# Designed miniproteins, single chains, continued (4), part 65

Each design is a single chain, and the fold is of that chain. pLDDT is the mean over its residues in the fold that is shown.

## One batch from the design tools (miniprotein)

Design m14236
Fold by ESMFold2-Fast:
Structure m14236 (fold): chain A 96 residues (1-96)
Amino acid sequence: MKEDIELLLLAAYELIKDSKDEKLKKEFEELVLKFLNEEISPEEAVKKAAELMKKGLPYATEENIEKAKELLEKLLDSKDELIKKEAEELLELLEK
């Protein structure tokens, strides 16, 4: 669902917004624009968002991680198996 991908993108934003890596922020902005313009598949958007979250995690504050977890937990109820699986894997990464 579009709403589920939007929640995933919000979780990615929380993990990268305080990063000093301008390339990571630009890559996120490009992903959001491509998704909004329907230039990428939903599956590709999910995978790219997960990759950006993994890249952003080392720079994220505890507050950013808590907000990202809250958003990812909402995705555990997703009817999309790919989104649910990525959310489960990301939650495990954020907890350990």
Scores: mean pLDDT 81

Design m14237
Fold by ESMFold2-Fast:
Structure m14237 (fold): chain A 81 residues (1-81)
Amino acid sequence: SPPSVAQALRQIRGMVRLAEALAEEMRRENVPADEARRVMQTVRDDIVARLEALVAEVPTPEVRAAAEEGVARLDQILAEI
């Protein structure tokens, strides 16, 4: 069965929070900016693919909006590296 809207929103929030936590950890460990950008670009691309798949399974305006907001947040994280 496809996820419920509530489950999809929790998955989106979870993926974005993991990306934020990884960016904070890399900053704390003083990872070189060039390396951190490569890692976060890979994470962003993986999460974007997962968000697209999730929107396809749960094609509601709320899930689409949350996915778009999630992508925007990932782009902000990358810009701050």
Scores: mean pLDDT 90

Design m14238
Fold by ESMFold2-Fast:
Structure m14238 (fold): chain A 105 residues (1-105)
Amino acid sequence: MEAARREELEAKLEKLKAEYKKLAEETNKLIEEAKKTKDEKLKKEALEKAFEAIEVLLEGTRILIELEEDEKLRKEAEKKLEELEKNKEETKEEIKKEIEEIIEE
């Protein structure tokens, strides 16, 4: 891989990692607030943030596959991407159910 291309991908990956962490933290805070208040708007916002986190994870995984020179780590990333893409809608439904169940508890 060309050095310039690697640097661009590494920079993009770091940005996506930060974005994913932020979205995960925001989602968890919204879930906790919705659980305490039973606010349907907060519940909707938590679901939206959770779905955004899935999209960021998929994009980050694609970059990790391109950057990875270690065969074992590359295979792990490829398996994760295949599973996430194949089950994307099912994963979103399961996340929705779990968030709703946590809030209702």
Scores: mean pLDDT 80

Design m14239
Fold by ESMFold2-Fast:
Structure m14239 (fold): chain A 55 residues (1-55)
Amino acid sequence: MEDELAKEIAETSPSVGAIAQKAAELVPARGATPEESEAAAARTVRVANKALELA
């Protein structure tokens, strides 16, 4: 699942900043708990690293 997201982000995002922005959209816009924020941050790092490797 993360590999598919990383590929999509890499294909639609030509820069590291764009990749980070797309990954940030995976975080709940409102009411995010510290646990949700931590999980989203870890996921964002993994997805961004894979997207950069694919790009």
Scores: mean pLDDT 63

Design m14240
Fold by ESMFold2-Fast:
Structure m14240 (fold): chain A 58 residues (1-58)
Amino acid sequence: SDAALAAASAFTGVDARALTPDELMRAGVRAMTTAGRDPSAAEAAALGAAGKALDRRF
């Protein structure tokens, strides 16, 4: 969804629409790790949902 893409772009600091779903997922996990925290199960699920939403466009 556009809301998920906007949230992912804001969170990762990159244009989520320009990335593949896999690249976006890796960017999200890296952003969390460099912020000094591991993704929680809920955050990992949210990144997975964003990746699946992007996959539906391809």
Scores: mean pLDDT 60

Design m14241
Fold by ESMFold2-Fast:
Structure m14241 (fold): chain A 94 residues (1-94)
Amino acid sequence: AMSEEEVLAQVEKRLQQLIDEAVKKMREELNWNDLVINAFRRDAESQLPLALERAKSMLAEGRPAEEVIETIEKNFKLGMEQMIEMYKKMEKDA
């Protein structure tokens, strides 16, 4: 078992949970327009490989696992908040 493998699995799981929670909230707020919600989910999931590569780079620099997980999660959450704002505008303009 590799420490890096465990960290990457934890990052992926945590980020997927953030996407799932955002989708759930968008469905409750946007009671219609599943097409917009599905487009958001695809866009958010497309960022997962980039987040995992950043995590690998931070681990290679010797950063602690806990710091890597927290940093990647925080940055991903901020990016999702920006995407959610954009998709809310699309819903209002439709």
Scores: mean pLDDT 81

Design m14242
Fold by ESMFold2-Fast:
Structure m14242 (fold): chain A 121 residues (1-121)
Amino acid sequence: AVEKLKEAIEALRKGDYLTARKLLESLSVDEFIEAAKKILEEDPSQAEDVIRAIALRAGLSKTEEEIRKLVRFALENVPEELKPLAVQAIYDALLAYLREDFLPIVKEEAEKLGIEIPPSV
């Protein structure tokens, strides 16, 4: 799981979104969270790259529970200054993947921390 997530992050850095997507789709949300936590514990400087991976994995999620787990993980584990970026990245990914029905989840979790997200259509 950790190695696969590291490969996905590297693919994202190179702009290889197709490879990143395939790698992230092959990880369950729980496997992704465990791997992302280990990466952040080993190298906190990777937080922005991990946020990009969280956003893409959220866009690929099939259930409200999966998205809520990813949003909560991001808000609990990324540096304080990057939490607004994490929320916005997940929100934008859900819009890009036409997952508008899940946008209220991101808003609910963001509002608990006082983070504002503009209304979308």
Scores: mean pLDDT 78

Design m14243
Fold by ESMFold2-Fast:
Structure m14243 (fold): chain A 67 residues (1-67)
Amino acid sequence: MERLEKKKAEFDERLNKLIEEGKSFQQIADELSDFLNEADEEFTPEEVRRLAQYAIEKYKEIKKKLE
């Protein structure tokens, strides 16, 4: 569980950095894909599903704020 929370925090930091740098939605979506591919190599399928859900919800929140 602690490792999963650390990975979520890493995602939040990467996402905030991309937003601060003015990256496009496509670039942010590409980062989400890369993040989930990295997670798939390191975590169990259940943990990857939780990370995917977390990352997708964060992406949706940001997209709504900018649209």
Scores: mean pLDDT 77

Design m14244
Fold by ESMFold2-Fast:
Structure m14244 (fold): chain A 88 residues (1-88)
Amino acid sequence: ATPVQRRAIELEARLAMAIISATLVVKYSEDEEIKKRARELLERLAELSERVREAYEAEDEEEVRELERRAEELFEEVKRLVKEDEKA
């Protein structure tokens, strides 16, 4: 794999972990507003994951960098949501 493809695979793995975390919130949270936010985050994470797959196939370094930046924002939102759910 190229360095770009390796970065895309690493990003895909991190996105998969975030998707699992958000899915658990949707299934097990007692707060309907938190569940709604988790569903919205899942849609955004799924869209980003598909774009990462396309960037991997295209070996698009600039797209992988942009997707890494966007993913960090979503990872922080998931982390915040999980902490909110634990305190609810």
Scores: mean pLDDT 87

Design m14245
Fold by ESMFold2-Fast:
Structure m14245 (fold): chain A 101 residues (1-101)
Amino acid sequence: MSREIAEEANEILSTFKEPSLAFAYEELRLLVANGEASAQQKAMLAQIDAILADMKAKGTPPTAAQQAQLDAISSQVLKEVLTRAIDKAIEANKKLKEELE
């Protein structure tokens, strides 16, 4: 994505005062930038970008349906990130136990 679009999206996300949505957007962008994003994660990022573009074009807040979609995406991304963090912590603990042997 261009830096300009990313900055505008971050400003819009900050306006919502929804840290979970802002976190989900940054996480999806990082996964795509690193080539680690699944097809579903790429689709979720594209959906957020489409909603933000629609809001910007109309100069209006998101519709109830668009807000529900954003909430669903942010919840899904947060669950995926928490699961990965837990798995990584478990692996780190196993490795530490082997190194102490």
Scores: mean pLDDT 73

Design m14246
Fold by ESMFold2-Fast:
Structure m14246 (fold): chain A 70 residues (1-70)
Amino acid sequence: MSEEEKEEYKKKALEAIKNKDVKGLTEIIKEMKAKGYSDEEIQEILQEAAKEVNSVEASELLGEALGEAF
């Protein structure tokens, strides 16, 4: 798994969070699982993306998507 690939997923997650796209964020999580990322790695990348969004909505959206994907 490349650092560049992780950065790509972080960027995709950031865009989904900004667009309030729970479905898109859930699909990103499923893609990462399909590529062999661990649950811990997925959560870490998504939490890093959420930290760049300065809002409570980002944390709520992340929680919903993680709940649907796991």
Scores: mean pLDDT 76

Design m14247
Fold by ESMFold2-Fast:
Structure m14247 (fold): chain A 106 residues (1-106)
Amino acid sequence: SELDELEKRIAEGLEKHYKEELEKLVKELKEEFEKKKKEIEETETDEKKIQEKLKELLEELHRKLLKLLRKIFSTELKVSDEDLLRILEANAPELAKLFKEILEEE
């Protein structure tokens, strides 16, 4: 899955304890994705609309992942937003782009 691939790429650049926190966050987001995916498939019969809603859901979950990573890294691990952005740029450039957009939100 997209979230599993993102987890692997980010984790490869981090110390073991950071990897364990990331794995926990990804598991929670995967459970939310499966729940909301079922809701979409139960309420929509048009395949093209299902695909568009699933894409929007995945983007929403990526934003949630980044906000959770930012909170955990700043609070528990004392990693700055600049350091987290650098890690994401090296390992997950699509997440880095989205994270930069989140940082520009006031």
Scores: mean pLDDT 73

Design m14248
Fold by ESMFold2-Fast:
Structure m14248 (fold): chain A 72 residues (1-72)
Amino acid sequence: SDDDLLADFEATADALLQQAQTASAEEIQQMMDDFNARYREIAAQLSEENRFRLQLMHLATGGELTLQIRKK
């Protein structure tokens, strides 16, 4: 279901943000590449309304990961 896909994406985002605290800039970049690929895969499966929710989570998490890279 859409809710299951959104919950899985949120759990993945939370795990990535935790890992980014101790990861190198290179490791964070690889995690971002994988996360962006997963975003595209899930976005294709969601309704338009839930796609917007996914986009907001993706932008927030991507922003935080980018800030972590800039601190390294």
Scores: mean pLDDT 84

Design m14249
Fold by ESMFold2-Fast:
Structure m14249 (fold): chain A 81 residues (1-81)
Amino acid sequence: GASLEEALRRFAEELVELAERLGDTIKAIIAATLRLIGDYLDGKLSEEEYEALLALLKHALANTEPGDIEGLRRAAEEALR
């Protein structure tokens, strides 16, 4: 069952990279959420993958302040439990 864990890990890494490039954690979370919804509507994600990735984004949004890239990294790591 490494497929879901691999998807979550990759998504978390991409989210942190995006936040580093944008210098804004909230903007990165919004951009990642829009991409996730688009991929789900295009049939590129299973329902389980979509729900797990959305839960990671919700946790990140609830536990991260704008510009706090270290806080975003910690929140993403917590979601990979």
Scores: mean pLDDT 82

Design m14250
Fold by ESMFold2-Fast:
Structure m14250 (fold): chain A 63 residues (1-63)
Amino acid sequence: LYEAVVETLVEDPETGEKSTIRGVGVGSTEEAAVRAAIQQGRREAEEAGMKVLSTRVVSVRRV
């Protein structure tokens, strides 16, 4: 198994304030773990009403 950490840069559409959401994902492959982490971060951004600007893979490790 692999664990991935992804940082999603988001912006509050009302204020223009920028912040970062950290997503963590686990998968049977590095690709699956990264995809899961990205999807978690996007879901949290969407639920918070934030605009997604970019995503960055911080780390991928075997667990």
Scores: mean pLDDT 82

Design m14251
Fold by ESMFold2-Fast:
Structure m14251 (fold): chain A 72 residues (1-72)
Amino acid sequence: SSVAEGMAELIKRLSPEEAKRLAEQLEAQREEIEKLPPRDRHIALAVAEGVKAVAAGEDPEAAAERLKEAIS
Protein backbone atom coordinates (compact mmCIF):
# COMPACT_ATOMS: atom_id res chain seq x y z
CA SER A 1 0.00 0.00 0.00
CA SER A 2 1.08 3.59 -0.58
CA VAL A 3 1.93 5.83 2.37
CA ALA A 4 -1.25 7.83 1.62
CA GLU A 5 -3.38 4.66 1.84
CA GLY A 6 -1.78 3.61 5.14
CA MET A 7 -2.20 7.02 6.75
CA ALA A 8 -5.83 7.24 5.57
CA GLU A 9 -6.59 3.85 7.18
CA LEU A 10 -5.06 5.12 10.44
CA ILE A 11 -7.31 8.21 10.40
CA LYS A 12 -10.45 6.12 9.65
CA ARG A 13 -9.92 4.10 12.85
CA LEU A 14 -9.66 7.07 15.24
CA SER A 15 -12.38 7.85 17.76
CA PRO A 16 -12.87 11.57 18.58
CA GLU A 17 -11.24 10.97 22.00
CA GLU A 18 -8.21 9.23 20.47
CA ALA A 19 -7.97 11.97 17.83
CA LYS A 20 -7.94 14.71 20.50
CA ARG A 21 -5.09 13.00 22.36
CA LEU A 22 -3.14 12.44 19.14
CA ALA A 23 -3.68 16.07 18.03
CA GLU A 24 -2.23 17.26 21.37
CA GLN A 25 0.78 14.94 20.94
CA LEU A 26 1.39 16.21 17.39
CA GLU A 27 1.29 19.84 18.59
CA ALA A 28 3.81 18.91 21.32
CA GLN A 29 6.04 17.43 18.58
CA ARG A 30 5.78 20.48 16.27
CA GLU A 31 9.50 21.30 16.65
CA GLU A 32 10.44 17.74 15.61
CA ILE A 33 8.02 17.86 12.65
CA GLU A 34 9.60 21.13 11.44
CA LYS A 35 13.00 19.36 11.31
CA LEU A 36 11.75 16.63 8.94
CA PRO A 37 12.69 16.58 5.24
CA PRO A 38 10.17 18.50 3.05
CA ARG A 39 8.17 15.45 1.88
CA ASP A 40 7.98 13.87 5.34
CA ARG A 41 7.09 17.25 6.90
CA HIS A 42 4.28 17.71 4.33
CA ILE A 43 2.90 14.24 5.15
CA ALA A 44 3.17 14.81 8.93
CA LEU A 45 1.35 18.17 8.68
CA ALA A 46 -1.40 16.65 6.49
CA VAL A 47 -1.85 13.84 9.04
CA ALA A 48 -2.03 16.41 11.86
CA GLU A 49 -4.80 18.30 10.02
CA GLY A 50 -6.74 15.06 9.46
CA VAL A 51 -6.41 14.15 13.14
CA LYS A 52 -7.55 17.65 14.18
CA ALA A 53 -10.62 17.33 11.90
CA VAL A 54 -11.67 14.05 13.59
CA ALA A 55 -10.97 15.62 17.01
CA ALA A 56 -13.35 18.47 16.03
CA GLY A 57 -16.11 15.91 15.35
CA GLU A 58 -15.77 15.41 11.60
CA ASP A 59 -16.42 12.01 10.03
CA PRO A 60 -13.15 10.00 10.04
CA GLU A 61 -13.92 8.63 6.55
CA ALA A 62 -14.23 12.16 5.12
CA ALA A 63 -11.05 13.28 6.92
CA ALA A 64 -9.18 10.24 5.55
CA GLU A 65 -10.31 10.98 1.96
CA ARG A 66 -9.07 14.59 2.22
CA LEU A 67 -5.76 13.34 3.64
CA LYS A 68 -5.28 10.97 0.68
CA GLU A 69 -5.88 13.88 -1.73
CA ALA A 70 -3.42 16.11 0.17
CA ILE A 71 -0.52 13.60 0.13
CA SER A 72 -1.20 11.63 -3.08
Scores: mean pLDDT 80

Design m14252
Fold by ESMFold2-Fast:
Structure m14252 (fold): chain A 54 residues (1-54)
Amino acid sequence: SKVEKVIKKFDETGKISTTELYWTLSEEERDEVLKYLKEKGGKIVGNSIMSSIR
């Protein structure tokens, strides 16, 4: 799945782009990735994008 691919990339590189999160993933897929990062203790670099999400 797209979620699995993004998570694997994060696990291998330590990075996820905001573009991949918001342009490649659906709302549900994005939420799953964000939940995984929160549990892993990681942070998304994209505070300005997060502040505009509703």
Scores: mean pLDDT 62

Design m14253
Fold by ESMFold2-Fast:
Structure m14253 (fold): chain A 62 residues (1-62)
Amino acid sequence: SGAEERLRALEAEIAALRARLDQLLEAMVRDPSQRDALRAEIAAVAARGAALLRERAALRAS
């Protein structure tokens, strides 16, 4: 169904964002001088992730 395809796409994007967040956090630990630039990108990734988690929860509640 379309809902199953959407859920699969959401889960794939959530997994990709989690991997990206881990990479950014590791980069910040390796070079704290980039903290401000990396912090902004981390915040953007986290905000997108939160939106996708809300969409996934809504689909699962249906």
Scores: mean pLDDT 85

Design m14254
Fold by ESMFold2-Fast:
Structure m14254 (fold): chain A 91 residues (1-91)
Amino acid sequence: PLTPEQRLAVQLAVLTVLASERYVLEDILKKNKSKYSADTIARIQALLAQLDAVIAQARARYRADPNDIAGLEELNRQAQDILDEAVKLLE
Protein backbone atom coordinates (compact mmCIF):
# COMPACT_ATOMS: atom_id res chain seq x y z
CA PRO A 1 0.00 0.00 0.00
CA LEU A 2 1.07 3.61 -0.63
CA THR A 3 2.12 5.89 2.24
CA PRO A 4 -0.02 9.03 2.81
CA GLU A 5 2.77 11.12 1.20
CA GLN A 6 2.81 8.82 -1.87
CA ARG A 7 -1.03 8.83 -2.06
CA LEU A 8 -0.99 12.66 -2.02
CA ALA A 9 1.72 12.78 -4.74
CA VAL A 10 -0.37 10.45 -6.96
CA GLN A 11 -3.55 12.55 -6.45
CA LEU A 12 -1.72 15.82 -7.25
CA ALA A 13 -0.35 14.18 -10.44
CA VAL A 14 -3.90 13.00 -11.33
CA LEU A 15 -5.25 16.54 -10.75
CA THR A 16 -2.55 17.96 -13.08
CA VAL A 17 -3.43 15.40 -15.79
CA LEU A 18 -7.19 16.16 -15.43
CA ALA A 19 -6.53 19.91 -15.82
CA SER A 20 -4.40 19.22 -18.95
CA GLU A 21 -7.04 16.87 -20.46
CA ARG A 22 -9.68 19.57 -19.85
CA TYR A 23 -7.75 22.01 -22.10
CA VAL A 24 -7.22 19.32 -24.77
CA LEU A 25 -10.99 18.64 -24.77
CA GLU A 26 -11.81 22.38 -25.10
CA ASP A 27 -9.35 22.63 -28.04
CA ILE A 28 -10.95 19.59 -29.76
CA LEU A 29 -14.41 21.17 -29.34
CA LYS A 30 -13.17 24.55 -30.70
CA LYS A 31 -11.56 22.92 -33.79
CA ASN A 32 -14.54 20.63 -34.49
CA LYS A 33 -17.59 22.84 -33.69
CA SER A 34 -19.00 22.31 -37.24
CA LYS A 35 -19.28 18.53 -36.56
CA TYR A 36 -21.62 19.00 -33.54
CA SER A 37 -25.16 20.27 -33.03
CA ALA A 38 -25.71 23.43 -30.96
CA ASP A 39 -27.25 21.22 -28.23
CA THR A 40 -24.17 18.95 -28.14
CA ILE A 41 -21.84 21.99 -27.98
CA ALA A 42 -23.93 23.44 -25.09
CA ARG A 43 -23.79 20.08 -23.22
CA ILE A 44 -20.00 19.82 -23.62
CA GLN A 45 -19.55 23.47 -22.51
CA ALA A 46 -21.71 22.76 -19.42
CA LEU A 47 -19.57 19.68 -18.63
CA LEU A 48 -16.35 21.74 -19.06
CA ALA A 49 -17.77 24.35 -16.63
CA GLN A 50 -18.61 21.57 -14.11
CA LEU A 51 -15.10 20.12 -14.58
CA ASP A 52 -13.52 23.57 -13.96
CA ALA A 53 -15.59 23.92 -10.74
CA VAL A 54 -14.54 20.46 -9.44
CA ILE A 55 -10.84 21.08 -10.29
CA ALA A 56 -11.02 24.48 -8.52
CA GLN A 57 -12.66 22.79 -5.50
CA ALA A 58 -9.92 20.10 -5.47
CA ARG A 59 -7.18 22.78 -5.55
CA ALA A 60 -8.96 24.79 -2.80
CA ARG A 61 -9.36 21.67 -0.60
CA TYR A 62 -5.68 20.75 -1.01
CA ARG A 63 -4.69 24.36 -0.13
CA ALA A 64 -6.96 24.35 2.96
CA ASP A 65 -5.96 20.87 4.22
CA PRO A 66 -3.19 18.92 2.39
CA ASN A 67 -3.88 15.93 4.70
CA ASP A 68 -7.45 15.50 3.31
CA ILE A 69 -6.21 12.95 0.76
CA ALA A 70 -9.56 11.09 0.70
CA GLY A 71 -11.37 14.35 -0.13
CA LEU A 72 -8.92 15.03 -2.98
CA GLU A 73 -9.37 11.43 -4.27
CA GLU A 74 -13.18 11.89 -4.32
CA LEU A 75 -12.97 15.22 -6.22
CA ASN A 76 -10.49 13.70 -8.72
CA ARG A 77 -12.97 10.82 -9.30
CA GLN A 78 -15.80 13.34 -9.88
CA ALA A 79 -13.59 15.28 -12.34
CA GLN A 80 -12.68 12.06 -14.20
CA ASP A 81 -16.39 11.09 -14.51
CA ILE A 82 -17.25 14.52 -15.98
CA LEU A 83 -14.26 14.32 -18.38
CA ASP A 84 -15.29 10.80 -19.51
CA GLU A 85 -18.87 12.01 -20.21
CA ALA A 86 -17.55 14.95 -22.29
CA VAL A 87 -15.19 12.64 -24.24
CA LYS A 88 -18.12 10.32 -25.12
CA LEU A 89 -20.04 13.31 -26.59
CA LEU A 90 -17.00 14.14 -28.81
CA GLU A 91 -16.81 10.56 -30.23
Scores: mean pLDDT 88

Design m14255
Fold by ESMFold2-Fast:
Structure m14255 (fold): chain A 81 residues (1-81)
Amino acid sequence: SSEMEKLVEELKEWLEKITEEFLEKYKGNERLQTLIENTRNMEIKNLDEMLKKGIEPVAKTEEEIRKGFEEFLAGVEESLA
């Protein structure tokens, strides 16, 4: 549906924006940068597959996506300590 397509597009736009922010934040950390890029690529692929299957993703704001990324990366940093 057009509503699901709009939601997927919005989530992709937020994901790309937040990915750029975190790549800048972690510049010089090759491990985290690779993880951030791979996470973005996986999430985009998952959104495309959900749209193809007619599965509606959970609606999230830019801030909710950013917070999720922050919490994920904090957990990874703790695991690498």
Scores: mean pLDDT 80

Design m14256
Fold by ESMFold2-Fast:
Structure m14256 (fold): chain A 101 residues (1-101)
Amino acid sequence: LSEEARELIEQAEEYIKQGNLQQALDKIQQAADLAFKGNDIETMKRVMLVAYKLIKKAKEQGDKKTEKEADRLAGKIYMQIIMEEGLDAAQKILVEISKEL
């Protein structure tokens, strides 16, 4: 991970802990954009994990808008991983993420 992507991911996780879901979404979207530009699968994987944590927190708070936006972002990352690494690799990443949630 680049230092910039790591800092954005760390900020997003802190905002999730604070319940500031819109700020968390903004930070993970920035990290996703960096990952897409660099074809950085490791950053995509980390951002997808944080997106699922954000979905879970948004559901708990009844924040339907943030839930839908985070779900859309996770889907976009998943499709990008499929295009770069194939379906089997993408499915293995989802299994790894499910164990960390």
Scores: mean pLDDT 86

Design m14257
Fold by ESMFold2-Fast:
Structure m14257 (fold): chain A 74 residues (1-74)
Amino acid sequence: SAAEQAKLEKIKQLAAETYIKVKQLLEQGDLEGAIEVLEQAKKEFEKAGPLAQQLVDEAGKTAEYLREKIEKEK
């Protein structure tokens, strides 16, 4: 439906904006800030339901990877 297409386009735009912000934070060395942005985006993708499940999984995996990097620097 047109409503589902509009929802998908909104999700895609949110994902693109999220990954741009994450990239900028990582370039600045702000791993904790990048994790916060990813966790917030994951919550927004979860609200979108099953259509955004891949984005939920990708955001979660990226946040976990960054947390592991922080732990290794101890």
Scores: mean pLDDT 82

Design m14258
Fold by ESMFold2-Fast:
Structure m14258 (fold): chain A 56 residues (1-56)
Amino acid sequence: SLYKVLVDIRTSGEPEIRFEKGEIVTGGQLQSTFPGFSPATAIRLALANGSVERIS
C-alpha cells in the first residue's frame, strides 16, 4: 500500500526522519515517524490527522 504525503513531515529524534509534501511513502516508512506503534496504527494516525492520503 502506498500513501501520498500531504504536508512536510519531520521528526526531531535520532535518526531524524523527513518526508516532503508530494512524496509517495509506504506504511513501513510512516511507522518510522511513530516509534513504538505498529504499522497499522501509524497509518491510521497519519490518515486521521491529514498528513497523508491512501493512493494504493
Scores: mean pLDDT 74

Design m14259
Fold by ESMFold2-Fast:
Structure m14259 (fold): chain A 74 residues (1-74)
Amino acid sequence: EAEEAVREAVRALRSGSPIDTVKDLVRQAVRNSQDSSPGLRISLAGEVMRAARESGYSEAEQKEIHRLAAQIAD
């Protein structure tokens, strides 16, 4: 489920998990969001992007997470 996958990605971001783990979880959220409403997808993308901005990842890492999170909204 999209909401579950996003919760897992946000948890990984908050805990400072390795970037590849975070990216895999965000990709799972992208896949799981395909049947979700546009409004829900935009909301879920926003949650991931916010968690990334509030995390200790580098600017380059945050940009990559943002790029993947944007695909949730598409």
Scores: mean pLDDT 82

Design m14260
Fold by ESMFold2-Fast:
Structure m14260 (fold): chain A 85 residues (1-85)
Amino acid sequence: SLEEIYNSLSPEDQEALELIYQYLVENSPDLTAPLSDVIDYLESQGYSREEALSILYRAIAEGMLEYDNEKQTLTLSPELHEFFS
């Protein structure tokens, strides 16, 4: 379940995922943003690039975020949106 996956994350990665959620909800009506903008946002919040990429990769692999490789965009999954709403 999403709850089990979330609870398996470190506290730092949990916080990063919540920041990603807040960024997408606040900045995008379609819950979609360029990958580079999300990385820049996490770095502004004190995450390294390596830490940001690590959590983003895991979130994509777990279906929490949807990644469009051609557009280089991240979209919030309906499941993650419901979990944090």
Scores: mean pLDDT 87

Design m14261
Fold by ESMFold2-Fast:
Structure m14261 (fold): chain A 94 residues (1-94)
Amino acid sequence: SMEELRRQFEGVLRIAEAVLARIEDPELAARFAEFLRLAKEAAGRATTEEQLDRITSIVTAAVADVQRLLDEGRVDAALAAVDRAIEQLRELMA
């Protein structure tokens, strides 16, 4: 259901915001914050379960990538992962 998918998105968003709070690099923090702003905007404009599921999947993947790459000390790779996720959201919103 749309309501269940929105609750799933909200859950992933809370995890993403917790990850953002732990980012020490100011450029990565700013880029990830912009990504989350775009994700919230995209979710707000979503009218189908497919759209909301795609947005949730993009956020879930980006959170997992950023956590893994930060644990590996790979800040530049984390920035690249966030940039790709932003591009995916922009393409979905176009």
Scores: mean pLDDT 89

Design m14262
Fold by ESMFold2-Fast:
Structure m14262 (fold): chain A 73 residues (1-73)
Amino acid sequence: SGVDRALEHVRQGARAAAQGDFDTAIRHAQEALDTPGIPEEAREHVQKGLEAAKAGDSHEAAQHLGEAITVLE
């Protein structure tokens, strides 16, 4: 499903963010946001994770993407 695809992107993004790979984290977060039909709460967490990754904040990016994983599971 689209939700399962978004969940996989968020997992990959969270892992990349935790490792300081911001380009990969940003790409995966964008792919998750481009997925229609995900819960708005998950979308909000992914957006916050994306902005943290753009700012180079690995801990905040991983935290927010981790929150999105919890919502999508």
Scores: mean pLDDT 88

Design m14263
Fold by ESMFold2-Fast:
Structure m14263 (fold): chain A 109 residues (1-109)
Amino acid sequence: NKEDEEIIKELEKKLNSEDPEVRAEAAREIGELSKTEPYLVLPLLPLLEKLLDDEDPRVRLAAVEALGEIALSSIPSLQAWAIKALKKALDDEDPRVVEKAKEALKKYE
């Protein structure tokens, strides 16, 4: 459990980085983590959703891709949160972000 706490703390630091590349990388890592350790993603969801409002479209794109992966979770609360957050990304000003959100949501009909 100490190792799990260290993983969460490291990802929280990266999500709050001043470097947009580091924030985008953290979003991708959370997406991958959701496939193996979905319960560790739960405390990171509010920070990941905040990245949808990031000034850098690369960060918003990475957040949408991570939310798409989380939406594939068998855990209903994670799936519901991710789907709700993906719907917010449909209003993004970058058409690439909107396209990625549409593709992720298409899996849920």
Scores: mean pLDDT 85

Design m14264
Fold by ESMFold2-Fast:
Structure m14264 (fold): chain A 72 residues (1-72)
Amino acid sequence: MDEEIAKLFDLDKVAEDIVDWFSSLKKVTPVSVALGRVYLKALKARPEYQDLAEKLQVIVDDLEARTTLPSL
């Protein structure tokens, strides 16, 4: 569970690249939103990445608002 989240947070470079990738998404799908939530949780687990977490939070919330998930 948390080990999987920690794995996504191995490299700070990867974390920033992930945020940039979500910011550049033109095709929004439920899977993309779900992945964004997972990465957001990983960033929020580390206080040093709070700025990236806030940036990703805004992006993911925007993507989620644009994508209606029947389960959500």
Scores: mean pLDDT 68

Design m14265
Fold by ESMFold2-Fast:
Structure m14265 (fold): chain A 82 residues (1-82)
Amino acid sequence: YILKVKVKTKEGVKEGEFSLSDSGKEASEKTGLSVEMATSGRESARIALSRGKSLEEAAQAARDSLLSHPDVLEAEVEVKEE
C-alpha cells in the first residue's frame, strides 16, 4: 500500500508518496513531514487496513491523525495498492 499525502502546515505545503512498509524516517524524507507526523499518519492507515477497513476509510484515518497535529492546517490523503 502507498500513501499519497498533501499537507498544508504552518511552514508551507508538504507533499509526497510513501509505502506503509517504509519507516517513519523514510516517510518523513519522502514527504517533508516530521517523523512524528509521518509515523502517525502511516500507523493510522495501517491499523484501519488491518481491521478490514476500505482504502477510503484508511485514508480518512490517516487524514484525521495528521489534522490532530497543531502544525497541520489542511490534509489530503489517498491510499492505493502498489
Scores: mean pLDDT 81

Design m14266
Fold by ESMFold2-Fast:
Structure m14266 (fold): chain A 85 residues (1-85)
Amino acid sequence: SGLEEGLKKVQEEVKKLAQQALDSKSKEEAQKYLEEAQKLIDEAESRVPEAAWSSDLPEAKLAKKVIGESKEIIKKTEEELKKKE
């Protein structure tokens, strides 16, 4: 479905932006990539209906999983960037 394909693309784009942040030569450049990744997560989360967060439907569980994993990718990337400072 379009939702599953959209969520997969968001997760893949977040991973690419996180890698670009790690590969960046400046803290300012890294922060820009992380902000772009966070925007994608926020947009994806805003498209999930509030009622779906308490739902046991497979698509709702997939959305929660992808959003959660994407947020974890950003957190881990921020931790790695702190080690490089």
Scores: mean pLDDT 79

Design m14267
Fold by ESMFold2-Fast:
Structure m14267 (fold): chain A 85 residues (1-85)
Amino acid sequence: SKDELVEAFHTLKGISGSAGAESVQQLAHELEGKVRDGKVTDRSELETDLGVLSIGAALLVPDNLKDDFFKALDTAERLTDELFP
């Protein structure tokens, strides 16, 4: 559901904040707001932003937080596919 996707981005924002990955946290915060407000206009834009989160996390998130981050990212990717067919 939309609320589950919002929660996934909220989790990604929290983990990246704890990691000090400010750019990843800012993008996750923007995506959380866009989904909550129904402002997602294009699935491909959202998929591109999810890819940016993945690359940023690989570079900036510590290994001990990566498993939790990528689990939440996998949830966000799956829910994106379900909500935007």
Scores: mean pLDDT 84

Design m14268
Fold by ESMFold2-Fast:
Structure m14268 (fold): chain A 101 residues (1-101)
Amino acid sequence: SKEELLKQIEELERLALESKDLAEVREAIQQIVEIAINSKDPEVQKAAVRALERIGLESKDPEVQQLALDGLMELLRHAPKDLELIQLLIGSILRIIGDLL
């Protein structure tokens, strides 16, 4: 269900922010991306974008920041012809890049 996918994204976001194991963080980010691509639900896709943005902005680990950015770029490549989602993705990517500079 959509509610289960949204909860899973929230749990994966928390894991990515709290785990000190880079392999676990990488897997969590990858699962968020996969959920968004596979569901094709706009609310699930937007939740995944926001989760990846928060991971990229709040993580103190540059490698985690890069993984979040890569995840957003992957979602952009798979984005449907949804202008609102594309604008959200571009905005999130630019915010993370701005914080890295």
Scores: mean pLDDT 85

Design m14269
Fold by ESMFold2-Fast:
Structure m14269 (fold): chain A 108 residues (1-108)
Amino acid sequence: MRLLELAERLVRMGKTPLMLRVAGGLGLLAITETHDLDAVSERMEAALASPQEPASDQEIIDLLVEAARILGESEEFIEEIRNSPVEEALELVIKRIEEKLREYRASL
């Protein structure tokens, strides 16, 4: 599952509160698609236990762009991510993830 792979990679790139919030949101969206909480939880716990890997701001932006594409976001939104500082790009992506999680919860 590509969203889960991106969540794991983001956790390894940095363990700031905002990065962990985005990675956690991507993991929750992966659960909504797979219905496999145990598999997602195991992989996320392993990523959290791993040491931080060196990552550039551009590598973080590229990951967020890929996540936004998978989530079906517009090209205008994707360009906003590309042109934003990392912290602002993370805030844009988490807002969209939280909107999708609210929509999923409303469908239950």
Scores: mean pLDDT 82

